# Designed miniproteins, single chains, continued (2): the designs that were tried, part 26

Each design is a single chain, and the fold is of that chain. pLDDT is the mean over its residues in the fold that is shown.

## One batch from the design tools (miniprotein)

Design m4876
Fold by ESMFold2-Fast:
Structure m4876 (fold): chain A 74 residues (1-74)
Amino acid sequence: VPRYVEPERRVEDGRLVLVFPPDFTDDREVEVVREEPGVTHLRWTSYDEDGNLVEVDVAEEDGRLYFLGRRRHR
């Protein structure tokens, strides 16, 4: 069973949107990096199948997640 759940990536209005599976749970560390009117900036911290730390920066706007960047640490 993979430790990292890969979200579905969609391009909409020139922005990359991350769509997580319906069974996605809050079992990962989620940090609120910045909160702006109508937009919440979040950082997901998880581990991939190889045990490497993965950080994903997203913006939540109107119930949708927009991909901002991904970093993989060894």
Scores: mean pLDDT 64

Design m4877
Fold by ESMFold2-Fast:
Structure m4877 (fold): chain A 89 residues (1-89)
Amino acid sequence: TRAQTRAELTSLVGGLAAAIKAGDMHKAHRLAIELYEYLKKNGQLGLFGDAPEEAVAMSIIGGFLDALKRGVLDEAAQALVDTALATQR
């Protein structure tokens, strides 16, 4: 259901944001790959076009690091969840 997908995305994206806040880049990379695989299984890869897994993971991590520096990481995390859900039909 949409509610289950939102909960799962919120958990994965929230974990990634927490890892980035903690400076745990190994955990952040692992969670970004897990997020990519989750999006792939749910047909939500249209968010990233034809980009390969590593490029998508690095893009997400880079975006979250930039958002952290600007003090808007929680907003960036929520925006990613909302964008992923908007691709669900």
Scores: mean pLDDT 77

Design m4878
Fold by ESMFold2-Fast:
Formats: C-alpha cells, sequence, structure tokens
Structure m4878 (fold): chain A 95 residues (1-95)
C-alpha cells in the first residue's frame, strides 16, 4: 500500500539521519575540525537529496510490486549509508 511504502521510506530516512548524526558526533569527539564537520554535512545533504529522488522514483514505478519497491528502496538506503561512510572516512583521513 502507499501508506506502507511511505512508512518504509520514513523509517529508512530516519536510519540515514541517525547514522549521519552518530558520525558527526564521533568526528567532533575525535577532533575533526569544524570545517570538516561542515563539509561532511554538506556532502551528506546532497547524498540524502539524491536518495530521496531515487526512492520517490521507485515508489512511483507502477511496473514494480510493493515488495520489489521495498527491496529497491532498502538497496538505495544501504548504498547511501555506504557513501556516507566513505565520505566520513575520507574526511578523517584528510584531517
Amino acid sequence: SVDDLQNHMDNQGRQITDHTRQLSDQGRSQGMSDQSVDQFGSTVQQQTNNWTSQVMTVIGDDSLTDDQKKTQMTNQTNQTINQIDQTYQNLVNDD
């Protein structure tokens, strides 16, 4: 159902937000500069905007079943989290 897909999207969006918050807090605790934390936030915002566009496209794809939509949305979320992790690690290595 549309409600079920929206709930799935909301839950996954919270996972991205919570993960990003944890990494930002970890970076600050470990001595990341304010500039690096700000850069991380800006990059993650772009990655999250791309994720939103991708999952909304999946939700609107009438050729897919709800189960297929959830699977693709979860795959997009996992890919986005992996990209966020890579962004964080690159900034840690550059500091």
Scores: mean pLDDT 89

Design m4879
Fold by ESMFold2-Fast:
Structure m4879 (fold): chain A 72 residues (1-72)
Amino acid sequence: ALAEALARMEALNEAVLAAMDAEIAAMRAAGASDEEILARAGERMIAGVREIAALLPPEEAARVLAALEAYE
């Protein structure tokens, strides 16, 4: 049900943030530029939103994707 999807979204969000922090730290240690780090973070955020949408019922997923497209 929706409540189960929300719990999975919370767990996924925590996992994504932890993985992103680790990637950013590794990139920084490797001498990546701030622009490269920001671009990577942006890509990960978009991917995370799409993964969250995949956990929702189709109608709710469509609303999340529409909100992402509208960018507000």
Scores: mean pLDDT 73

Design m4880
Fold by ESMFold2-Fast:
Structure m4880 (fold): chain A 83 residues (1-83)
Amino acid sequence: SRAEELLRELGLLALQTIRQAAEAAKISIEQAQKVIEEGSRQIRDLARELGALMGLSEEHVEKQVELLIQAIRDAALKAAGLL
C-alpha cells in the first residue's frame, strides 16, 4: 500500500535521476551535479517517509540515503563513460 507506493516512487526517481544526470554529463559535469542535487532532494523526502512507515531510526535512514545518493552518482558517471 503506502510503503509499496513510496518504494516504487523512490525506485523510479532513482532511475530517472541516473538517466537525466548521464545525459546532462554530456554537456558538463556541473549540469550533471545539478540534476543529482535536485533528484537527491526528492529521494531524501521519499526515503524519510518510507523509513518512518517501516519504523527505522532517522540515523539509519540518513546513512542509507547517503549511500543510495553515492550509488546514483556513480551509476550516472559510469553510464556517461566518466567512471
Scores: mean pLDDT 85

Design m4881
Fold by ESMFold2-Fast:
Structure m4881 (fold): chain A 100 residues (1-100)
Amino acid sequence: SMIDQLIQQLDTYIDTLERIKPTLSPEEQKIVDEIIEKEREIKELLEQGDLEGALKKLREAIEWLREQYKKSKDPEIQTFLKRQITKYEVHKKKIEELIK
């Protein structure tokens, strides 16, 4: 199902972020920790079948990432954040389609 695919993608994202985290700057590590926590919350809601709760948390995560993007002075961090926002916008649309 699309939900199972989203859960599997979130697991892959969390594993990847956990593996690369020790190689990142302290500022990037803080951002990555928050992303991992948000992705774990979204995953748990999807596993429970709470699509509306998952959508709410995903919207909150997108807003938080946009705020971090505006505050960042580092082009590499900005590029990373923009990619995460794009990824989450795609997941948001998929969940919205499942609720309809």
Scores: mean pLDDT 84

Design m4882
Fold by ESMFold2-Fast:
Structure m4882 (fold): chain A 87 residues (1-87)
Amino acid sequence: NPELKKLQQEIEKIEELVKGEKFTDFSKRIAKEKDLENSEDTLCEILKIFKKEGISIEGLDAYLKKTGEVTGSVIGYLNAVAEYCEL
């Protein structure tokens, strides 16, 4: 399945970008580096970084499910944040 292979490649790119951190710890580091006070603005910066690396919203959703950070798909929430960020 070519779509599954693409998502697996995007998951591997995310694992490299977080440098072995849990996603929550990576998010806290980005918030500190960018002086951001809320989770939505922090997620905006993460989505911008991931977009530059060729990582889709679907790829991030798949990564969060694989790592157990979420119990189901959050793609609707991620798309809403992307719209908020004008991505």
Scores: mean pLDDT 84

Design m4883
Fold by ESMFold2-Fast:
Structure m4883 (fold): chain A 71 residues (1-71)
Amino acid sequence: MPPPVKHLEVTDPVTGQKGLILVRSDDPELREARRRLEEEARARGWDVIETDVSDPDELARLADEWIERQR
């Protein structure tokens, strides 16, 4: 069973483009699982955003910033 990696999937409502926000961790098992998620997202053509914040409000802010970048 893959270890629980904190992440947030986002979709731009205008373009339909998808992105993945990944929370960094110093845990070696979480780092490996995070790397796999990043590789799979990039292989699908999704944007990958890395962050050290795990607070839901901060993650929502990053999602909004990513949507703005799609313009």
Scores: mean pLDDT 73

Design m4884
Fold by ESMFold2-Fast:
Structure m4884 (fold): chain A 100 residues (1-100)
Amino acid sequence: IEEKLKEFEEKLKEFEELATELNELIMKLPDELHPEAQKKMLELQKMRQESIDLYNEVVELIKNNAPEEKIEEKLEKGIEQLEKGIEFAKELIKWLKEKI
């Protein structure tokens, strides 16, 4: 559990760092591409919120001494969701760099 919780926290940090880079890149885009970039950023923000919600659920399960198997299942789901968010963010960074 502690190792998976640490992995979740490290991936959440990576996601936040990628989100920061994305905000900087969007500021350099031509105005005509802003609506498309905004739509993609809204999708990323939704994925970020879902990951934060899952992290908070894991923290509550640990606090309430929930069964280990339930905590691990939630951690694995959260890590999987974060990996998808990180992948999406990296693809969006690549797209933005190609448009600048």
Scores: mean pLDDT 81

Design m4885
Fold by ESMFold2-Fast:
Formats: structure tokens, C-alpha cells, sequence
Structure m4885 (fold): chain A 74 residues (1-74)
């Protein structure tokens, strides 16, 4: 049981790492909000976690996108 879920947890962890990298790249104008949204959708599929947790990550990602746009406008 736990051995099998261990593999899935590792995949989820790698997904989080990839998402963190994507957010970092967002500051460099290399990643669009749509691409980040797609990544978040894939994370939701892999996690099968609570909607609250996913919404928190999603809100943080969108706030980062807004901050990046402000940097461009200024």
C-alpha cells in the first residue's frame, strides 16, 4: 500500500518542483499565465487533494502573474 502511494507522492513532489520552476521563469517573461494554468490543472489531476489547497496555490500563482505585469507597466 504505502510503497505504491510512495511512487505517486514522488510524482506529485516532482510536479510541485516543476511548478516552482515555472513560477520563477514567469518573472523572466518566458512563461505565460495560460501555461502556468495548464501546469496547475495537471497538478490538480495528480494530487487528488483538497480543493482548498489547490485554490491557495492557484491564487499565489495568479498574484505572481499580476506582480510580473506591474513590473512591465512600470
Amino acid sequence: MKVESSEEIRRIARGFAAMAEAIELGFNNTLTEEQLEELLAEMKRHIGASEAALESVRRAAREMGKLREKFKKL
Scores: mean pLDDT 61

Design m4886
Fold by ESMFold2-Fast:
Structure m4886 (fold): chain A 98 residues (1-98)
Amino acid sequence: SMSEINKKLFSKKSIEELFDLLENSEDVELRVEAARFLGGLLLSPEEIRKLAEIAANSESEEVREAVREGLEALLGFYRLIGTEEQVEAVEEALEKLE
C-alpha cells in the first residue's frame, strides 16, 4: 500500500523533521518544499491537523497554498481508499485554511 511505502521512505523522525522545517525555517522556499513533501505523504489524522494548524498560523501565502494543494490531493485519495476519520480530518483541515 502507499502507507507502507511512506513508512519505508520516511520514518516518524523524518516526518517530524519536515514539520520542524515547515514551522521554524527562516527560508520560505525550504518551508514551501517541506509543505510539498508532507502533502505528498499519507498522513495520519493527527499529522493532518498539525499540518493545517502550522499553515493557518503561517505568514506566508506560498506555504499556506502549498499545504492547501497537498491536502486537496490527499482528500481525493482518501475518498477512494481512506477511512471516514481520515476524510473528516482532511475536510476539517481545509476548512481551517479558507
Scores: mean pLDDT 80

Design m4887
Fold by ESMFold2-Fast:
Parts: structure tokens; sequence; C-alpha cells
Structure m4887 (fold): chain A 87 residues (1-87)
């Protein structure tokens, strides 16, 4: 629902500062297909803005195909590490 998507957006407002355990807890609580698609699109946009458009689409697909909260949390951490690389 839109309420779940909004709750996820609030939980991820400082996604760069979230631990693996905090991300796992968030994805355990919010796991609807619409919410996962919103997160996948958010990460794709962040990677595109960081100058990594090929990685953007790969990370979007990885998030959409992930089967567990732990897998989603790891993918987010990998994406944030790439975004924090300068050039």
Amino acid sequence: SSDEVNAMRNALSNVQDLSLDELTAIFTKYSSPATIEEVANMIRTMLEVAGKPEEAEKFRERLLNAKSPEERAKIIKEAIALIQQVS
C-alpha cells in the first residue's frame, strides 16, 4: 500500500548510515512487491546520479529478484559502497 511505501521511504531516509542488521529488520517488516519495486527504483536512481548507469540496472534487477530480507540488505550495502566511490 502507499502507507507501507511511505513508511519504507522514511525508514530509508539516511540509507547510507544504516547497518546491515537495520536494513535486514526494515526488509523483514516491509516486503510487499510495490515497496520492493520503490526501493529498487530508488537505488537505481542513486547509482545513475553517481555516474554508474550500468550498475544501476543490475542492482535494480538484483533487488527485484532477491528472496530474503538479508539478501536485500546486502545488495543495498553493495550499492551504497559503489555510490561512495568517487569516479
Scores: mean pLDDT 83

Design m4888
Fold by ESMFold2-Fast:
Structure m4888 (fold): chain A 115 residues (1-115)
Amino acid sequence: DIIPSEEEVKLAEEALELAKNVDSLEDIQQLVDKLLELVSLSDPELAEGLRQLLENSDPDQQVALIRTLLRTAVGDLLIKKKLEGVSDEELRKLNEEYEKLIEEVEKRIRKILNK
């Protein structure tokens, strides 16, 4: 079991707040930067590689990568909530709410990138 650090949890919370408010290319860049900061806490070489990949990716690949990074952030938050004593049923509902958020964010990012 990988337990997220307090800094990883904070960055994950900040990334999901940024995701809720994505409406521009600048917002996408801020979200990506925050998600890559989160990755860099455990693997700075992977974070740099992902940044370079995103800069050279088509819109569909960028959306898929951002979706994967958002799911990683959600994982960190769910682990924290489980450690705080949140029930498995409440964690399942919270995960379903985050998955719906990720789907809506994916649609918004795709629309912005194809504008």
Scores: mean pLDDT 86

Design m4889
Fold by ESMFold2-Fast:
Structure m4889 (fold): chain A 81 residues (1-81)
Amino acid sequence: MMPNPYGYLSFSDAGYDVHVEMARRAKEIAERRLKEGKTGITVEAENVSEEDIEWARRTAERIRDRYGLKVVVVVLKGKPP
């Protein structure tokens, strides 16, 4: 894995930048799912921060509003076997 330049910035300082990129990716996926004839998206999140969960929740809400997709966010604690 390569080090990245934003790695030295804390998420609290650069969270807007990181989460903006995540939201853009989520919209891209939603549009692709719609074009494939899918009606829903399930997002599984594992070992994520509470800030990431909050941003995922808001992003899912906007995807539901914009695209009419059924979005379910599942947060998992711990590692699967």
Scores: mean pLDDT 55

Design m4890
Fold by ESMFold2-Fast:
Structure m4890 (fold): chain A 61 residues (1-61)
Amino acid sequence: TSRETKERAYEELMKLLKEDPNISMEELIEKAKSMGLSDKDALEVVKRAIAEHNLEIAEKL
């Protein structure tokens, strides 16, 4: 998977997390896969998005 595709997927996942913080990891993985990521790359991008979203929320508290 290209670096550009991974970054685009990351941005879309961050948007989804901001719109629905209760969205499941499974739904995020399926979204990343629908954007052309492999299972491994989708999991890596999803983990990164969740970690960054949680840090962003923690910094605001």
Scores: mean pLDDT 78

Design m4891
Fold by ESMFold2-Fast:
Structure m4891 (fold): chain A 119 residues (1-119)
Amino acid sequence: SLLDRLMALVHEIMGRMAEVLTLARQAQLPAELLARLEAVMAELARLTAEIEAAYAAGDVAALVRLGQEFLALTEEFIALAREAAALTTDPALRARLEALVGEIEALRAQLAALLAELA
């Protein structure tokens, strides 16, 4: 169903963002940038729990609203992850961060299209 695809996309985006955090912790990044990435990820985790509850309830209106909030926070995470990649001096870490950002952007675009169909 469209709702099952929405949940799969949310979980895939969360998984890729968790990989970004793991790699960002290996890079010698400014503490404030890492703290901002972790703060946005914590907010996304809270929002994901609310999305899962709305999905279990079959509340499509709540899923659309929460999904739009998820898209906005994912855009913030992408911007911070790009900053992290730019500051990363290890070429292998930088390349993997840039690849993950591209993967997250593609998944975010799919989620945005799916939410438009549910609205």
Scores: mean pLDDT 91

Design m4892
Fold by ESMFold2-Fast:
Structure m4892 (fold): chain A 100 residues (1-100)
Amino acid sequence: SEAAEKGREAKELGLRGGGEEALRAGRLAKEAGKKAKNGEEAKAAGLGAASAGGGATTVEAGREANEAGKEASKSAKSREGAVAGTAGAISGIGAEFEAE
């Protein structure tokens, strides 16, 4: 819940400032992700981080990262899945979520 709130605030700051405000938004989203204990909270934090980067284009990347995080958490189930989901969502990049 707190992760979702911080992700929402991060998105608003990123859209408003675009520069230093975007950095603050990303920082808030990362902090929310660190407090997330499961994939759902990680997805909310990741959406905030992704939105801070560039607006419309970033929204697509954030959505893809959230999907990757959800699949990883569901597939692994255990603590590893939760950690992987958090990493994917926070990065805002689903493509980097290749678990070699």
Scores: mean pLDDT 47

Design m4893
Fold by ESMFold2-Fast:
Structure m4893 (fold): chain A 97 residues (1-97)
Amino acid sequence: MEKEFAEKLVKAGAPEEVAKKLAKEVADTTKALPDAIRAESARTGVPEDVLIDRARDQIAGQLKRDLVTKAGLEEKVAKEVAEEIADKVAEAVRKAL
């Protein structure tokens, strides 16, 4: 997961060190999300699928911002790669639940 995300970010034009850091942050978040979503769903009554979609959108938005501000990527490229990575995160979280 971390290595795959880093490779995607480098191919999109991110500097290798920035790509590795962002890939690690996303991978760490992905690992923590199933327990967090399960706990929040139990507490609030919000369906897990709704919480997964919210987390996906938050990750896509944050990663897009980081790619533009920290990696210097064009907004369109940053959006496309951030959404692709966020979709992979959502898939992994659904599989873990």
Scores: mean pLDDT 87

Design m4894
Fold by ESMFold2-Fast:
Structure m4894 (fold): chain A 96 residues (1-96)
Amino acid sequence: SMKEELRKELEKLLEELIKKYKLPEDMVEKLRKAVERMVESFEEDVERLMTENKMSEEEAKERVRELYLGVLEGMALIYLGVQKAIENSKLGIRLE
């Protein structure tokens, strides 16, 4: 199924991001939840692009796949950036 193929690709990307950026376990948990949400939303997002943007099913599936892969990578980089900003705080303010 396309959902299973998408899950495998998203999980593979996440494992690569974990290794490349040495992501902490709490961020990994949040990203795994994001992957689950993406997989569950896939069919609805494909139908939306077909209906609202008049895309073919093949074009819509590819567009959603590319978007989800880009969003997952972007989320990982944003989470890492925020953590580093907090750790570098010279004011002793703890954000939890």
Scores: mean pLDDT 81

Design m4895
Fold by ESMFold2-Fast:
Structure m4895 (fold): chain A 75 residues (1-75)
Amino acid sequence: SDTSSAGAIIGSLIGSDVDTSGKDTSQLVNIAVQRGISLQQILDRVSSVIPDPNRQRAAQTGITTLYNNAQRQLS
């Protein structure tokens, strides 16, 4: 559920011109990195959308790991 919430948030930042259907959170993070969306933009949006501190922290930790992995693959 936290991963699904994170995916929805990232999808909203990518924009409606990209088909996010059938893509998991890792794939969405990869697209975000390629489109120049910063980790901070994603984390700020997570803080705005997920009010529960435990769920927010879990989502932020997961996204940070996926984002760093995506950046390493592109380097």
Scores: mean pLDDT 77

Design m4896
Fold by ESMFold2-Fast:
Structure m4896 (fold): chain A 62 residues (1-62)
Amino acid sequence: MTPEELVERFRRLVERYRAAGTISPEEADEMLEAYRQAAETLTPEQRKALGAWLDRELARMD
């Protein structure tokens, strides 16, 4: 998965979480699996940037 595809996938998952107001265990597993693939595909710096973006987005959703 390219970095751009991965960011787009996370954005879609975040939007689904916002619409539902909660996340199912299956959706959480999908997000973790995507992050695991990011760990293999992305450089440590790119993965850190993605993590920071995700943390910021999730913090603003509450």
Scores: mean pLDDT 69

Design m4897
Fold by ESMFold2-Fast:
Structure m4897 (fold): chain A 93 residues (1-93)
Amino acid sequence: DQSVKEGLARLEASLAKSPDREAATHLLLAAKYAYQKDYKSAIEHLLEAAKLLIEKYPEYREEILEGFRTILKEIAEKYGLEEEAKKALEELE
């Protein structure tokens, strides 16, 4: 879906400010699972990427949270995963 792809592109742009290979790997896995329509696994990998980026680059915390909040909202609204998205956001905060 275009909206999920656009959300992941925004997160990749955020990563360009903070090149972390482990976080990038989790974003690639999230993209793979989203493409396969396994949105639960995609959310799990998005959460791990966000945690790694925030821990390593706290100066970009708000930009990272905004990017992840946007993609999680899009996944929740489109695929009925509001509970999974809410729990992921609670873990980041």
Scores: mean pLDDT 74

Design m4898
Fold by ESMFold2-Fast:
Structure m4898 (fold): chain A 68 residues (1-68)
Amino acid sequence: SPREEALRVVDEILALVEAATDDPELIAANRERAELVKRSILEMSEEEQRVFLEQLRVLLDRVRAWVA
């Protein structure tokens, strides 16, 4: 489902950022942001979740490029 896939992409982005940094403040801030984003996803319609998933995939690609 778009919801499950969007939540998975958020977790993947968070895991990549956490693997790339030893800064506990940045890790904590990113975890807080991820939880807020997940809450927003759960309040979205399926159509909004599909659109947001496309944006998350673009962000995931950028994060992958950043950590490489």
Scores: mean pLDDT 85

Design m4899
Fold by ESMFold2-Fast:
Structure m4899 (fold): chain A 80 residues (1-80)
Amino acid sequence: SKTVAEFAAEIAKLGDPDVGRGIAAAVAGAAETAGLGPDATVEELAKNPGGYVILRFALESARAAGQDEIAALLEEAINA
């Protein structure tokens, strides 16, 4: 399973650089805020109630900004 750090790094490479970096920072920060360890996986983040809410917010933000590649990656993470 992909770590949150690896997932955030992939998001930061996609679409608009400012939007990608902002969403990546929010996703990385979500694992820390949820009390997950430094090697937390995307699956663990998505199963955590606080992590799920932040992933959903990030997905809605990516969709609103027209960042289809970032939105697709977030949707896959939430539905895994």
Scores: mean pLDDT 81

Design m4900
Fold by ESMFold2-Fast:
Structure m4900 (fold): chain A 55 residues (1-55)
Amino acid sequence: MEEEKKKKEYYNNVVKAKEIYEKGKAAVPDVKYKETAGGQYFARLEARQRAAEAA
């Protein structure tokens, strides 16, 4: 039970972070996202998603 709740919470956080990132990207055309911790975290998520899609 706890693992399922943890997985759901993680998934919701990822979806929410992606939505916030896309909204921020649209509102501010020139931002150094890759220099921020959030930008690095998102880049790692994107790389993992690409690997999962390749599988």
Scores: mean pLDDT 63

Design m4901
Fold by ESMFold2-Fast:
Structure m4901 (fold): chain A 67 residues (1-67)
Amino acid sequence: NPTQEKIIEALKKAKEKYGDYVSVDELRKALLEAGVPEVVADVVVADLQEEFGDTIDVNKAIEILSK
């Protein structure tokens, strides 16, 4: 799925810019900058925030979203 690939690319870019742990706001910004639609970005952010809270482990997020 091209959208899922963009989400994974956004997470990798977030890791490069912010490190292995990112805030919800940093994650959302990275998703939008990667061209992920706002509706999809909001769902991804909400799902990861439920799993991790306010500080998201990017490496684990990539694993979860890659299934």
Scores: mean pLDDT 82

Design m4902
Fold by ESMFold2-Fast:
Order: structure tokens, then sequence, then C-alpha cells
Structure m4902 (fold): chain A 104 residues (1-104)
């Protein structure tokens, strides 16, 4: 099962860089991963990007963020024409507090 094992936050007052690392199992190593983000409480997720097949890390830059607000980044993999959720990274843009929630 793919698992997010590291996530880190860095940035300025209005621009935050989120770095995520994951370990895919052998059967998922050649699959692309999709990354989306939202502000906590928003109904909509914004697509940040899709990685190359075999990627195990991604860095995403969020602009126009409000310091002290909580944001979420979610990671998916594609298999059989569908996107499957790997996990969610929840973080605060002022404190840098980060929590990782993995799925099965």
Amino acid sequence: MAKIFNASISGTDTTVTVSVEWEPPEELRDLPFRIEYRKLGSDEWTLVGTTAPGATSATVTLTGVTPGETYQVRLYYEKDGKWHLVGVVKFNTKTGETKVFNTD
C-alpha cells in the first residue's frame, strides 16, 4: 500500500511550499500520482499537478495563502482508469504544524 511517510512545510507569509514523500509498494511504483489542495472548510479541491510514473516525492507551491489558516494536500494514484486516495497532509501556514493521514 502506498504510504506518505514525510511531509514538510516552508515559505513566506503568502507563499507556502509543501514537500511530500511517499513509499509505494512494488505494484504501484510505475503509476502516476495526483496532488490536490484546499483551504480547510472549502468545498472545492484545486489540482496542483500529476507526477511522472514512479515518482516518490513532490513539492507543491501554494500562493495567496493566509498565514494561520489550515490547508490540506491530498495524494492519489491512478489504477485501472480511476484515482485512489493515498492520504491527506493537513498543515497550518503560520505554525508549520503538519499531520499526515494515510488510507489503506
Scores: mean pLDDT 74

Design m4903
Fold by ESMFold2-Fast:
Structure m4903 (fold): chain A 77 residues (1-77)
Amino acid sequence: DQNQQLRQQAQDYRQRGSDYYGRGDYDSAISYYDQSITLGSQVSPDDPIVKGSLMMRATVYSRQGDTDRANQLMSQS
């Protein structure tokens, strides 16, 4: 079943994204979450895998924004 294979691949990319996020590699984490979203969306945009990966990607963007602000403040002091 092609849909089952796409779901499995989307889950694999999501896991890889989480591994990179745990290592502090936010750019790679976002890239893998984007791939998970793309593959999961081929099955359904409303699939729980897509929703989960969208939330995880949003968390990385929030964390990355806080890091960029901290670096900016340290460079100006």
Scores: mean pLDDT 80

Design m4904
Fold by ESMFold2-Fast:
Structure m4904 (fold): chain A 100 residues (1-100)
Amino acid sequence: MVKELAEELLKIAKETLERVKKEGNGESTRVAQGMLASTEALAIEMLESSEEEVPEIVKKLLEDIEEATEEAKKASEKSGEIMKEALERIKEAAEKALAA
């Protein structure tokens, strides 16, 4: 379950970066690249952690993406929308995987 969640989160982050590259601008692309880097780091942390620690790691990721969404919105309204969709997808994936 944790490995499948980590893979899904990384997939969402990669797909989000590609959408921002196509529909956003250089600044929002940098924000989305930062989000992907944070997602990769936290996905590794999830795989190295106990199942009891995973909800706190997911909470940190959601906080990072919420901050990145606000930064992306300031650079490009469309990029803000794309990253908000990513945030909702991550919440859904985490809820389904963790029953939280």
Scores: mean pLDDT 82

Design m4905
Fold by ESMFold2-Fast:
Structure m4905 (fold): chain A 113 residues (1-113)
Amino acid sequence: TAYATATVDGSALLAAAKAAGARRIVMVVTATPVGGNTIVSVSAEAEGQDRASSSAGGGTAVAAVRVDAAQTRVTATVTVAGENAKVKVTLTVYGDGEVVATETRDVSLTAAP
């Protein structure tokens, strides 16, 4: 089985949440399979924080990371299995329990080592 991975930068959405004055920030990453591929794993990481991760076999996978007020960078990493090296990634940023920003990207993945 072929594996492919991509890293997505969510830091602009984090900046939007901070600009809105949010004190408690959570980024939720949703990875949706495309063209019959399988999501193997999704992870979310804030700068200098432990990585939150989840995995799924064939379905949508979700990971969430809580962001500290001092952190300026958040990333998501997605791994897929199958012949289609594409995934749909939705980044949703919550500020104080409300959705502040959301973005959906069609992401092309590269072969995993």
Scores: mean pLDDT 75

Design m4906
Fold by ESMFold2-Fast:
Structure m4906 (fold): chain A 69 residues (1-69)
Amino acid sequence: GSLDNPASEEEQKKAIESLRKVIERDVPKEKMSAAMSALDLLEGTKELLTKKQAQEMINLTTIQPSIEK
């Protein structure tokens, strides 16, 4: 709803893309097919991420300590 801060389409796409990059890098080829299928199913659920949730996912997947400003 409007009361909640829904993530922008770009932020949601970036979060999912970051997850895919991590999966592609960390997950071996054998399990990559299963991991991608699971990720696709999760995205198919159409569960919208909030702005904070999307940003947190991106930060978690990048594992990069950034300053707050």
Scores: mean pLDDT 61

Design m4907
Fold by ESMFold2-Fast:
Structure m4907 (fold): chain A 86 residues (1-86)
Amino acid sequence: SLEEKLKEIEKKLREDSKNPEETIEELVEAYKKVLEPELSEEDLERLAESVREQLRHIFANAQAGKLSEADLLFYDVMLKLKEEAE
């Protein structure tokens, strides 16, 4: 179910929250690697910075107990991009 999937994502996000900056940079690098063939270097850097800021916001929400469904779904997409990059 969606609820079970969201709980799994939240568990992974909370584990990753032990080293948030390292996790953010790993996910941003995976994002760049997957999208590099499709985008210009300038567009990649602009979008990568947007993703980095969104991930920082998500980890801040996790610390504050304010995680939304949208936060968890975005994080799931980032985890899938990391899997694709590997």
Scores: mean pLDDT 85

Design m4908
Fold by ESMFold2-Fast:
Structure m4908 (fold): chain A 56 residues (1-56)
Amino acid sequence: MPELKVGDVAVLSPKDIGKIIGEASPEHVIVYFEGTGRVATVPKKDLVEAAREIIK
């Protein structure tokens, strides 16, 4: 899997774009969504799959 790191742009969907601000576990990252001001723990798998689908 591509390595996700703090400072990277995280895309879960076209409407859910944020920045990785931390790591919660080896499989989960903490993402800050600038548009909504929300902070969420997101599985790395979901971010990788969403990014691949958008980069079509």
Scores: mean pLDDT 71

Design m4909
Fold by ESMFold2-Fast:
Structure m4909 (fold): chain A 72 residues (1-72)
Amino acid sequence: SLREELEKLMEKLINMESEGDTPEMREALERMKKTALETVSDEKLPELIEILKSLLEAREKVLKKKEEEEKL
């Protein structure tokens, strides 16, 4: 389902951004994800999925560049 795809994309984004890695930060991010999944209407799911895909692609490019620089 589209809602399951949104959840997976949000989980991937949270994992990529979790540099603080405190229990409080993780709990807050998980609460944000749960709230978004509960409040987002089915009509808005395709738009949000496309936005998140674009964000993840841009973020992966930044992280790849950082990894390449760290290997040098």
Scores: mean pLDDT 73

